Designed miniproteins, single chains, continued (2). Designs and how they scored, part 96

Each design is a single chain, and the fold is of that chain. pLDDT is the mean over its residues in the fold that is shown.

## One batch from the design tools (miniprotein)

Design m7332
Fold by ESMFold2-Fast:
Parts: sequence; structure tokens; C-alpha cells
Structure m7332 (fold): chain A 100 residues (1-100)
Amino acid sequence: MSEVEQLVEAIERGIAVLRADVAAFVAQLAKADPELAARFAAQMQSILAELEALLAEAKTASAAEVPAIQARVFELMGQALRLAAETLEALKARGITLDE
């Protein structure tokens, strides 16, 4: 595969995994705290929308543009991980555990 094809596949896989993880986490979170679940879902939808825009850009990108797109994907994935960690910490502060 070309560098662009590898980037596109990596972003598509990343979005699919993140969407599945978000859906599972939101479903579990909604049972414990529906307001926090709604807030988390809204914030994650913004990040996912930006990742989808980068996926569209990656599909028409040249090899020279790959590093810049990768850097932005990395930033957005970092934001998603931070949001998940902050949400788990908020639950923990209230004595709520979603799993073991």
C-alpha cells in the first residue's frame, strides 16, 4: 500500500474502534449517570467529527501532507483519551465504578 493508503486505513480503523469504545462506554455510563453520559457523548462527537474531516482530507492527500495529518490525528486521539480519563476520574470521585 502507498503511505496515503496506509494513513487512510489507520484513520478508518481508529475511528471505527473509537466509535465502538465510545458507544460501549456511553451505554455503561448512562446507567450510572445519564447527564455525564450525555456530556461525554457530545464532546466525543465533536472529536469524531474532526477525525472524519481528517479522514476525508487524507483520502485526497499527497505523501508530503501525511506527517501534518498524522500530527492532527495524534492530537485528536490524545484529546479523546484525556476526556475518557477525566470522565472516569469524575465517576471515581463519586464512588462509581463501571467495571473491575
Scores: mean pLDDT 83

Design m7333
Fold by ESMFold2-Fast:
Structure m7333 (fold): chain A 69 residues (1-69)
Amino acid sequence: RLASLKEQALAELERVMSPRQVEAVRTAFEVGVDNLDFAELARRLGLSQKTVRNAVRRGLEILAELVDA
């Protein structure tokens, strides 16, 4: 179930990222990366666009690892 794998990825990220960075990844998982306004998300969360992009990329890497297992 993809939803369960997304929650597993978010739980993994909670150990290494701030709550705001985890929220950015959760938003990316919900709407899809191609539908993300990184500038608006960064502004809303009080993060840099680079921080949001790096958090989302790490989240996708972990999700891919879980899907391939």
Scores: mean pLDDT 81

Design m7334
Fold by ESMFold2-Fast:
Structure m7334 (fold): chain A 60 residues (1-60)
Amino acid sequence: SSSFEKAREIAKELIDKNGLSIPTEELTDAVAKETGLSRADAHQAVLAARYEKAKELFKK
């Protein structure tokens, strides 16, 4: 698993703890800091995590 996968996992955990209303900027900062990814890569991981969480709410 790449650092990007860890970033997605961390973002998903933060969304679970804080709710979907947590600002993307705060998630991106936290994920970048914990994983060492660039802010751009961390931002993509956060967007992927949000998409997955939103999709899970409307799936079986």
Scores: mean pLDDT 80

Design m7335
Fold by ESMFold2-Fast:
Structure m7335 (fold): chain A 84 residues (1-84)
Amino acid sequence: SELENKALEAARTQDPVKVMKAMLDALKEVFNLKFDEERILELAKTASREQLVLDVKSVLEFLKNIGEGAYNRFLEKFLEKLGL
C-alpha cells in the first residue's frame, strides 16, 4: 500500500531512535499495551538501519496476519508520530 511504502521510506531516512519509538508507541496504542521502552530505545541507538527497516517490515507483516484494522491503525499512528 502507499502508506506502507511511506512507512518503510521513513524507516530508511528518519532518526533511528525516533522511528523505533514511533513503532513501539503505535503498537502500544493498537493493542492497549503498557511496557517500559527505555531499554529497547537504548538498543535502537546501536542497531543498523537495515535491521530497523526489517523490524518495521516484520511488524507490518505480523499486523496483516491479525487483520486489516490493526494494520491500518498501526500505519496511521506510526506515520502520525513521525509527523507524516
Scores: mean pLDDT 83

Design m7336
Fold by ESMFold2-Fast:
Formats: sequence, structure tokens, C-alpha cells
Structure m7336 (fold): chain A 75 residues (1-75)
Amino acid sequence: SSTEERKKKVLAVLIERGSRASNAEIAKELGVSQAVASRTRRELAQESFEKIKAMIEEILGRPLSDEEVAALIAR
């Protein structure tokens, strides 16, 4: 769905820029409003670790250990 595609794109920006990237930076990178960026970040915060891991593996095109996923999320 477009919602899942948007979550994956926002997550890709957070991996590239770090978890402290602003809603304005995400909005600019993806060509969306800051309200959409903010909402998508809240939706991502409600996702399970397993779902976040699956999205990151799809973004990077390779399998990841739980330790690698935790390290990416912490940065």
C-alpha cells in the first residue's frame, strides 16, 4: 500500500541521516509535507522490531542480524 511504501521511504532517510533527522529534512528529501513526515514517524514508532527489521532488509537488499538492526536504529 502507499502507506507501507511511505513508511519504508521515511525509514530509508532515517538510516541515511540518523534517527535525529527533523520532520523538515525528511519532508524535503521525500517531497512530502512535514505533517505527513511527522505522522509516518509516529506510525513507524508503533511497528514491531521484526517489521522494522524486514523493512530495513528490503531497503538495503540483504539479510541483517538483530545486532545490526539495533545499531542502525540507535544511530
Scores: mean pLDDT 83

Design m7337
Fold by ESMFold2-Fast:
Structure m7337 (fold): chain A 97 residues (1-97)
Amino acid sequence: VSEDQEVEFDIGVAELTIAVARVTLERVLKSDYSIDEKINSLKEALRLLEKALQIGQDALERATNPEVKASAQRVIDWAQEEIDRVRKLLEELEKEK
């Protein structure tokens, strides 16, 4: 079960990475930062989310247990949803610039 244990650890890292990116996003949107500072922070959050997506995709390929595969797919879906949200916010902020 060592393979699936390593995959479960990677899924946990991806989940934490998404959570950190999401908290950063919410703080930036509520901040009095300049438009340029908000854009830079959102680009950094996007980079973290893209890393989490890659970890989730790798985990899904490596997983052998159906429950672990389901957890990997959930992380992939969550990362993609957050990536789409950040991209939309970046487009809106770039128009304000």
Scores: mean pLDDT 85

Design m7338
Fold by ESMFold2-Fast:
Structure m7338 (fold): chain A 80 residues (1-80)
Amino acid sequence: SPMEEFKEILERELKELIDHVKELMKQGKNEEAKRLIEAALRSLDRLIAYIKEKKPPGAEELLELLEKAKKELEKLLEEA
C-alpha cells in the first residue's frame, strides 16, 4: 500500500540520518551534528503533530517509528 511504501522510505531515511549524525560525531564535527539533529527534531515534531491531528490509516505504526527516531536523536543531542 502507499502507506507501507511511505513507512519503508521514512524508516530508511531516518536510519541514514542517524548514521550520518553518528559519523559526524566520530569525526569531532559536533556543531554540525547538533544543527542536523535540531533540524531533524523540528521536522519530526511537525510530522508527529500532523499525524496526531489527522489520524490517517497506519497512524499508530508511523507514530511509533517517529517517536523512536525522536528519542534516538534526543539522546545523540545530549552526547554531542
Scores: mean pLDDT 86

Design m7339
Fold by ESMFold2-Fast:
Structure m7339 (fold): chain A 75 residues (1-75)
Amino acid sequence: SIGEFLADYLVRLARKRDVEGLRRLAETAEKMGITESAKLFREAAEAVQNGDVERAIELARKAGKVMGEFLEKNL
């Protein structure tokens, strides 16, 4: 599914410690009105900055799922 694809992609960003990539995704989600995903992306970026990569991975996975569900239902 699109949600699973997005979750996998976003987990890779967290594993790479791509703070800027996660923040840009948060801004994009916010502009699209996907507020829950934007919040999760911001939290994932903070987790990476704090050295908690495992938490960042879990947050990124949740963000991808939420974004995928939103896109499937609202497009």
Scores: mean pLDDT 81

Design m7340
Fold by ESMFold2-Fast:
Structure m7340 (fold): chain A 108 residues (1-108)
Amino acid sequence: SPIEEELEKKLKEAEERMEKIIEEMEELEKRIEQGEISVEQGEKQLKKLKKEYDEVRKIIDEADNLYKKIKNPSKELKEKMKAVAIRFTVISIRLAGLDFILDLRKKQ
């Protein structure tokens, strides 16, 4: 199906972009923990990550719209959609956690 092919392409793009965000978050978390980055520098990098996250959200919204047009999605496709949604939610929680840590350090 052309719709399924387009959806799989959008899911792959979202997965690749989320992987990059996770790698950049892990590096930021490490630099904060080791005291290798100022609060101001951390806030700037986090703002960039939040912007990249918003771009992934748009891709996932497009994927969700394509998914809704499929009458009988395969079990594999349902699991891929679920995995992408979970990973995206986990990134949101981790970004909020970084915001909280940087705010705490700013008050010290």
Scores: mean pLDDT 89

Design m7341
Fold by ESMFold2-Fast:
Structure m7341 (fold): chain A 95 residues (1-95)
Amino acid sequence: SVEESIEKQLKFLAELLKIVQKVKEEEVEEIVELLKKAYRGESELSPEDKERLEKLVKKVEEEVKKVAEKLKEEITEDVPMEELMEKILEELRKK
């Protein structure tokens, strides 16, 4: 389902935030909840929250892009998305 797909993506993002940003678990949970609210359109994010999310997302995107480029050289196109996400997390943990 769409909701299950979103939940998996948010879990992946939470792990990325822990690994890349060294963010505390409580803060990661807060960020994930803010993203869920933004996705559902249930509340307008404050300018401060938008800036915070933008900085975190940009940093995560840069690190994920580097790892994804490296993995593309080693991984076949037949790898499922869930397996690809796990390999990205594994590479980031090796830092």
Scores: mean pLDDT 66

Design m7342
Fold by ESMFold2-Fast:
Structure m7342 (fold): chain A 71 residues (1-71)
Amino acid sequence: LSPAEQRVVDVVLSLPEGATITPRELAERAGVSVSTARRTLARLTEAGGVEGADLERRTYRVVDREAIRAV
């Protein structure tokens, strides 16, 4: 992971399982661009750590913290 992507991962890992977050909130908390937050969320979705909480992928849910740590 790039340092910016690692900051996004660190924010997601600070959330409990079942918590939801938007890419904008994640970008603000991690201090990165929304595009970096979205790209990192896509990687975490591929890893099975998070999933889209709505059909438009405006909100994501933390589903597997171990999978997130493995990225």
Scores: mean pLDDT 81

Design m7343
Fold by ESMFold2-Fast:
Structure m7343 (fold): chain A 73 residues (1-73)
Amino acid sequence: SMEEIEALLAEVEKLAQQLTQAILAGDSEAAAQIQAKIGELLKKIKELMKTEEEKQYVAARLRAIGEKIQAAL
């Protein structure tokens, strides 16, 4: 459902912020663990996406998250 997709995207965004902090701190172990968690959440989101509207929405949200990470690094 869209509610489940939104909840997972919110978790990805929180983990992306934590990942940025770990990278800036030089904590490679924490960064690797956070990246693994993000990967698992992205797999779950992919399984929940059924419509083109959902896919476009997820793509836009992930692009925005990626841009925020790039801006912080």
Scores: mean pLDDT 86

Design m7344
Fold by ESMFold2-Fast:
Structure m7344 (fold): chain A 69 residues (1-69)
Amino acid sequence: MSDAYFLFSSDVPPDLEPLVKDPAKARQMAERAARIARDSGYSIHVKVSGSDKAVADAVRAALEAQIRR
């Protein structure tokens, strides 16, 4: 089994800021990435950080939902 690591932060470079400032968009991208990794037989590890709690919570919830299934 291979491991997949997802690292997310609301404190990102300006070019990536639009992707992580929108909690719904950040969640959708995290769900898609986690689903692909899980369906490929990967064990998923998650670390979410940043000063924007809403974005961090949305991303963490999406990733944990995919891991628990």
Scores: mean pLDDT 60

Design m7345
Fold by ESMFold2-Fast:
Structure m7345 (fold): chain A 68 residues (1-68)
Amino acid sequence: TDDLRDHYLHVADMADTSATDYTNTGNTLRNTGNTNPSTRDTYNANADGYYARADGSRGLADDFRGRV
């Protein structure tokens, strides 16, 4: 039981790490987009996509933590 719990917590931690990476990428894209009006909309749309992926990864982490 502890081995399975530790496995699920490890997967959840990996999902949280992915969520953080996606959020950081989104923030970088948004910041880059804001430096030039011609790229702003495209970079902001890409940033929103990464934020959605981050939310998905956090949901996955919550699901796996809920199993322990």
Scores: mean pLDDT 85

Design m7346
Fold by ESMFold2-Fast:
Structure m7346 (fold): chain A 92 residues (1-92)
Amino acid sequence: LTEEERKEIAIGLVEIAGGIALSDLKHGRITLDEAIDFLARVTEKVFEALGVPREKAREIAQKARDAMLAAPSGEDAIRAGVDTAVKAIEEL
């Protein structure tokens, strides 16, 4: 796999995770706090899998979490988390 192909896969994984979280949130299967924790954890693991040092992966995951917590709605929170993670992957 090329570096660009690895980034594309990582972006796809984050987008799929966001879609699952949004679906579960809309159907009342998880709380907003659980959705935020899930997406932050996925973000951290995706960056670790891309070879980013754990400390930096945690920093990026925290940035995604902070963006989600600042959002006015649950749907906007999930979008903010996904957008933050995707932009960080693109900047690698």
Scores: mean pLDDT 89

Design m7347
Fold by ESMFold2-Fast:
Structure m7347 (fold): chain A 82 residues (1-82)
Amino acid sequence: MAKERLVEILKELLEKIKSTDNPLEVDRAIQEAYEKILADPEVSEEEKRRIGLELAYISYLAHQGKFDEAIERIERLIKRVE
């Protein structure tokens, strides 16, 4: 159940990142996704920290104009939590 919700949140984030070339919109999408993850009591604190670090790096890649790499990183994150 928790993994299914987490996967859906990350897939929604992936679609938002694919639909924009604006790093500020990527940051907003990441913030909204991460707030939902932080609110889920079934996601461990360790998993929340690991996801937070990965999302921070995805934001960094988008701000460098590396949207293809940002997309690859989130697809990899989805596969790891499935």
Scores: mean pLDDT 86

Design m7348
Fold by ESMFold2-Fast:
Structure m7348 (fold): chain A 100 residues (1-100)
Amino acid sequence: SKLEEELAKLTPKERIAVLITAGNIQIVAAEVARELGDEKSARDALESAIGTYMEAAKLAREYGDEEGLKAAINTLQRVVELADGEVRERAQKALEEAKK
């Protein structure tokens, strides 16, 4: 995708920041979908946010970006608070993995 091509041009720290921002946009999309009663779109957006933050956490650990790792962990914790059922369980497992 064009996003993947643009991400390849960034430094690791810039790429981590873009991933955190993308995850935050997915959280906003989930909150909007939930307000509109679209629980499926809300769930899908939260699951996408989990994947995005997990990638950010992995890169942050690989490149020693302590601020990026902390941001990814804090945002995964926010997903745990916003999610329910299976999505919350997935977010909790992602949070535990990010802390390793």
Scores: mean pLDDT 85

Design m7349
Fold by ESMFold2-Fast:
Order: structure tokens, then C-alpha cells, then sequence
Structure m7349 (fold): chain A 58 residues (1-58)
């Protein structure tokens, strides 16, 4: 569900020290709803993108 996806993404980002953003949530939601990715994979992809962005900004 959308609420489960949001909760899982928030927890995964918090574990990485990354702020939850609407853009990251919309990205993960798009992977589930438009591509048909499992929620677990969508969260992993969103976290991976956020980690790359954090590294590039450092």
C-alpha cells in the first residue's frame, strides 16, 4: 500500500542519515505503480539514488 511504501522508505532513508523528500517518495511510488516493481525493490532503488546524490554533493 502507499502508506506501507512511505513508512518503509522513511525508515530506510533515516538509517542512511538522508532526509525524506517528496521527490524520493514520488520516484519510489512511480516504480511500484508505473513499472510494477515490488515495494522492497522500489525502496532499495530510491535509497541507492539518494546515496549517489549525497555522495555527489559531498
Amino acid sequence: STAELETTLRQALEAEGIEFTEDLFEFALGLVERIGFPEDLAVKMAVAIARVEKAAAA
Scores: mean pLDDT 83

Design m7350
Fold by ESMFold2-Fast:
Structure m7350 (fold): chain A 73 residues (1-73)
Amino acid sequence: GPYDEVARFLAEFEGLSPAQRMHLFEALVDAGIRTVEELAALSPAELSAIADGRLSRARASAVIRAAREHLAR
């Protein structure tokens, strides 16, 4: 589906619980974030806000860094 790229990326991300992965995925879907490129363009503060504060800024920074590294391959 249109969110399969982000779902695969989050499934491979270490450091999130299954519940945190599901919540973040649902939040990204609600925000219309469909690609790793769109995810990588967010600031840690924007990603934390999308996740309704359920993702710390440190974890948000780690997710965005991993997304940027994914795109650099």
Scores: mean pLDDT 83

Design m7351
Fold by ESMFold2-Fast:
Structure m7351 (fold): chain A 60 residues (1-60)
Amino acid sequence: SMQLNKDLLEATLAVMKSRGADQALIDAVEKAGKEGLKEGKSVSELNQEIARIVLEYQKK
């Protein structure tokens, strides 16, 4: 669980950076991922939170 969450976060951030994502979006996703890990959230819960952040960012 912990390793999967870490790998997911690192992979997600790397893909976002490679596609030219805004640093503010990258920071928001990293913060949410790290906080979710501390709270013991599942990979599915983290994926849902990251998706919501990305969608809200795209809304502007």
Scores: mean pLDDT 74

Design m7352
Fold by ESMFold2-Fast:
Structure m7352 (fold): chain A 76 residues (1-76)
Amino acid sequence: SELDEEIRKLAVEGFRKLEEAVAAGATDEQIDRLVDEYIARLKEVARKHGLTPEEIERLVERFRAAFDRMRAALRA
């Protein structure tokens, strides 16, 4: 769906930015701010496509978990 494609593009962009930030020696605070920016954009996309607040929160939890896994992998 268009929503799934927009979410996928946002995830790819966010993961690229996370990788660049870690490679540049970004602080935990800077990385947290970057993640929060992508979460805000995710919420906007989901709302635009008519997701309920509950569906948006479940999506945010999954997206944060994916960022946490990527961050851990880059740190290893």
Scores: mean pLDDT 87

Design m7353
Fold by ESMFold2-Fast:
Structure m7353 (fold): chain A 58 residues (1-58)
Amino acid sequence: DAAELAARLEAGIARGRAALAAETDPSMQKVLQGLLARTERALALARAGDAEGARRTA
């Protein structure tokens, strides 16, 4: 459901932020920033109750 998906996306964002904080390669930092932005958008959709939109975005 949307709540379960939101919890998984929140965990993914936490891991992504940790990876970005540890990353020293500028190219990889850009990739991680892009992935985080996409995951954060998916989380917003899941929190709004749009589980399908969140799955398509993530």
Scores: mean pLDDT 82

Design m7354
Fold by ESMFold2-Fast:
Structure m7354 (fold): chain A 68 residues (1-68)
Amino acid sequence: SLFDQLLEAMEQFIATSTPEIAAQLRALYQEVMAQSDEEQRAKIRAIMDETVQQLLAQKRAERLAARG
């Protein structure tokens, strides 16, 4: 499903942040949201928020590790 493809793209984005993966994730996000109802959109937003929090936490940890 498109939702499963979105989840896979999010995992790839966490592992490897490139402009190409970001563009793919954005396109899949828009497609899934366009085909989803209100409840599904709320769930997708929650997953996106968690993904962003994880990425920010990882980037913060990397910056702290660089300050040895």
Scores: mean pLDDT 74

Design m7355
Fold by ESMFold2-Fast:
Structure m7355 (fold): chain A 71 residues (1-71)
Amino acid sequence: AVTYKPAVLRMKEHVEAGQELSQQLEDDAREVLADAEVPENEHKAWYPFVVKEARLALEAEGKQPPPLPAP
């Protein structure tokens, strides 16, 4: 299973600080997928799942999720 917790936690912290997260969220997703031993060339296929999990966690905290990162 892919782990999302590091990206989710960092996204929440950056929203609280009032920062733009599009690029940071992409970098965090790549780190999570690398830690889960997903091949680098497959990271994009898994990225939507990491982003969805992080956005749902922000909504559960009562916060507006950041915009999706550029492709």
Scores: mean pLDDT 57

Design m7356
Fold by ESMFold2-Fast:
Structure m7356 (fold): chain A 67 residues (1-67)
Amino acid sequence: PSAGEGARLVGDALAGRRDIPAEDAEAAKVGAMAGGASPEAAQQLEDLARRRGRATGEEVRRLMESG
């Protein structure tokens, strides 16, 4: 996944437009890192989305704020 695709995905989730599905977990990791998240926070986002089948915009926001 490209950084641009990931950044759009994370941006849409933060805006409350959609959740991040498990199939987009890797793209969300790349987008979170491009948005300034630490590699550790970005990996937590990927793991959360894969484990639960999705990550909510609130979960994305919290991980971005902590990383």
Scores: mean pLDDT 80

Design m7357
Fold by ESMFold2-Fast:
Structure m7357 (fold): chain A 84 residues (1-84)
Amino acid sequence: SMLSLEEALELLEQDPWFQSQSPEFQALAKELVRLQHLYQRGELSEEEYLERAIKLVKEMIKVEEDEKVKKELEEGLKLLEEEL
């Protein structure tokens, strides 16, 4: 079963790790969740989704200060770029 956009965003607001991140990181991650929801609803093509997701993840990498989280984001970015 797919979470609604509101439910997915509420789960992020309840996540202590997510709430410890910078406001800029939180805003970018919420935009990524909204983008994923649009894709799951068929409102975006896979190519449009991947291109926009890649841009958002690159911005998240720029604002992330934790090297472990940054590495995980960079690994996720490579997977997205391979699918495009």
Scores: mean pLDDT 84

Design m7358
Fold by ESMFold2-Fast:
Structure m7358 (fold): chain A 72 residues (1-72)
Amino acid sequence: LSDKIIQEINESLILMALSVGEIALKNSPLSEIDKVLQDSQQLILDIGKRLGMPKLAQEAVERLKKLAEELK
């Protein structure tokens, strides 16, 4: 039970980082999208590594990449 709650919290932290990245991309000028994407990817991957959830972090990064391509 406690382990499941910790996993859910860790998953929520990665998804919150993804949401912040999405908001940053949507509010960035087109000229800055690639830089904002790079910075957001690095943050999500670092969080995922620290939380032991690299696969979820990689999936979140792929979602950000797709959004950035749609915004171009």
Scores: mean pLDDT 82

Design m7359
Fold by ESMFold2-Fast:
Structure m7359 (fold): chain A 66 residues (1-66)
Amino acid sequence: MSEKEKYYLEIAKAVNEGLKKGDPEEAIRKVQEVLDKAVEDGLITPEQAEEIRKRVAESIKQAIEM
């Protein structure tokens, strides 16, 4: 897998673990850590990281509300 795909998988794992435990805050926090590393490594831009974070937060919110 590409390095970028690796970060997306880590994000997916963080979301799944947080939702499984009912801890959306932990899921979002872990996603933020993964995105920060991806930006630091130059794999994505800060703008892309913010968009991914927003999308993940929306997905978690929708999953909790449903």
Scores: mean pLDDT 74

Design m7360
Fold by ESMFold2-Fast:
Structure m7360 (fold): chain A 87 residues (1-87)
Amino acid sequence: MKEKKKEALDFLARVAERMGRPELSEAIRELAEKYADDPVENLIKKLREAFRELDPSLTDGEIKSFIYAFLKKLGLTKEEIEKLLNS
């Protein structure tokens, strides 16, 4: 589980880097190193907090899309992701 969470977070970091947001990429990698053992719900919370702190230009829709991409890469179904994001 931890290894898959780290891999999904590394994928997110590479997406942020390709979008021209290296500060977000570094923050995601730092979260992966510190919190990959945490429950998925806590990782979602920390990702939201980091994105809002580091890049206030991100819309709620963009932040939700990043978290969706993370959860999808982690192997969750669309139904599971929607349940987590709407709880």
Scores: mean pLDDT 79

Design m7361
Fold by ESMFold2-Fast:
Structure m7361 (fold): chain A 74 residues (1-74)
Amino acid sequence: MDPDVLKRQIELSVKAIEHAVLSVVAEKEGNLEEKLRHLADVYEYGALDNEVLGDLASAEEQRQRAEELRKLAE
């Protein structure tokens, strides 16, 4: 609703898309560690986007997902 909130959501969504593309590229290259690292970044940007919307429950769920992926990547 607020123009600054909308701008922030767009910025976070663009970053999430960037890391999603990089995770697909890493998968095609056979680099599982890089794939998991970029996928974790997607979830972290999604968590920030949900916080901007006031959806703290979804934000926490996405942060937990990111931590799981980082642990798998080591």
Scores: mean pLDDT 83

Design m7362
Fold by ESMFold2-Fast:
Structure m7362 (fold): chain A 66 residues (1-66)
Amino acid sequence: MTADGILRVYLALDRDGSGRVPTAEFREAAEREVGLSDAQVAEADVDGDGYIDWAEFAAFLRRYTE
């Protein structure tokens, strides 16, 4: 459930298919919808540029499927 919820949030924010989602918007939605902490969301933005790309997001999701 949690991994599916996180994926749905990311896809809803990346509706134009750019593969980049602002970290602040993802954090707000993921905390509201699936209960992620600020620290967990920070782990998804590995390079700290303020965006989560698909590769970073996929690596983050692996934490929930292991």
Scores: mean pLDDT 72

Design m7363
Fold by ESMFold2-Fast:
Structure m7363 (fold): chain A 87 residues (1-87)
Amino acid sequence: MPSPRDLLQSAANAADNLAKLSPDPKISEKLQELARKLRELSRQPEVTPEQLLEAARELEELAKESPDPLISFGLRQVADALRRAAE
């Protein structure tokens, strides 16, 4: 199974890719900010389950704000992966 750090790195890359696909500049900017935050978390020597759950919650909130079903689906998939890694 991928490590929590690998999952956060993957999540950051997914958020960056979804930002490029988003036609809404506000959602795109929020996705870029979230990607940066996830990348910073992935650089920590240890990632806690609480940090993974908080990251998943932020992804789910952004999915709820997005009117684009593809962006919402992608964000929910990433959030689900982080929640599973948090046990």
Scores: mean pLDDT 81

Design m7364
Fold by ESMFold2-Fast:
Structure m7364 (fold): chain A 65 residues (1-65)
Amino acid sequence: MLSVEEIAEALAKKFNLPFSEVLKRLKAFIKEFGGIRLEHASELAAYLGVPEEETRKLLGELLGE
């Protein structure tokens, strides 16, 4: 199981975003949605301001489907 920090690092590197900003937004997302799931990829992409399709693919890889 990946930590929230590990997911934030992967997203930050993928989209060339500041780690601190990604981590902050990811924690806010978890508070609202109760966790990180593939079904919420579009909402997570909106929280980060990144493309939905690439976010869904990366989440699938990170979460092991």
Scores: mean pLDDT 80

Design m7365
Fold by ESMFold2-Fast:
Structure m7365 (fold): chain A 65 residues (1-65)
Amino acid sequence: MEKAERFKERVLEIARKLGIEVELEVEDGEIILTIHSESEIDAAMLLIAAAVEARVEGLKGIRLR
């Protein structure tokens, strides 16, 4: 399982618990995160939670949409 898959699993787990829809993509070694919510703060919380896994996997960066 590659870094992108682990990252997606963590974010999806948290999003599921929060009841938020989220999408993750990997482009050029960066994670692109899109949330379908009224609050960008939710995206930040998901990113923070996933950042620990991202560091372990060596992700290059994260971008919000």
Scores: mean pLDDT 67

Design m7366
Fold by ESMFold2-Fast:
Structure m7366 (fold): chain A 90 residues (1-90)
Amino acid sequence: MELTPEELAELEEKARRLEEIYERLRAERDVPEEVLQLALQVAVARVLAGLPEEEVEARLAKAAERLGLSEEQVEEVRRLADELIARFEA
């Protein structure tokens, strides 16, 4: 289904706000780029796409395996995604 112009404009505004939060967090945190990018993808999947938590976790697990992330790095992705969402919803 194609989005209406109004729905697309709302999605673009949400994406812009999340991008600003991501860039600020990236400047504040010394973590690998892959961890930060995966955290942004998790935040996008949860708040912009509205995917169920189970589906987001399955996608995260698959991406982490593909990228060779440690358990510590996967937990950091979850923490950063939660912080991005908290800042977005504030």
Scores: mean pLDDT 78

Design m7367
Fold by ESMFold2-Fast:
Structure m7367 (fold): chain A 91 residues (1-91)
Amino acid sequence: SESEEAARYAAESIREISATADEVAREYGRRFEELVKKIKEEYPGLSDKEARSVASYYLLGEKYKERGNLKGSEKAFKLGDELKEKGLKKA
């Protein structure tokens, strides 16, 4: 089902984000940190952890797009946007 697919994708994305956040911090270190700072500046209601997670989703989306995985890219950007909205509602 779509809800089962979404839950599985979310779990995979979280695991991949944990690994990718460290990898992205190393490979795109400056670019990643600049994106995190930009997100925090534009959305001050987000915590540092939330801003880093949003940045990781957006960079994952770009990575999927570069590899031709347009469906994965769209889902990654959507999850990043949803995380941003949830963080802002909590603030």
Scores: mean pLDDT 73

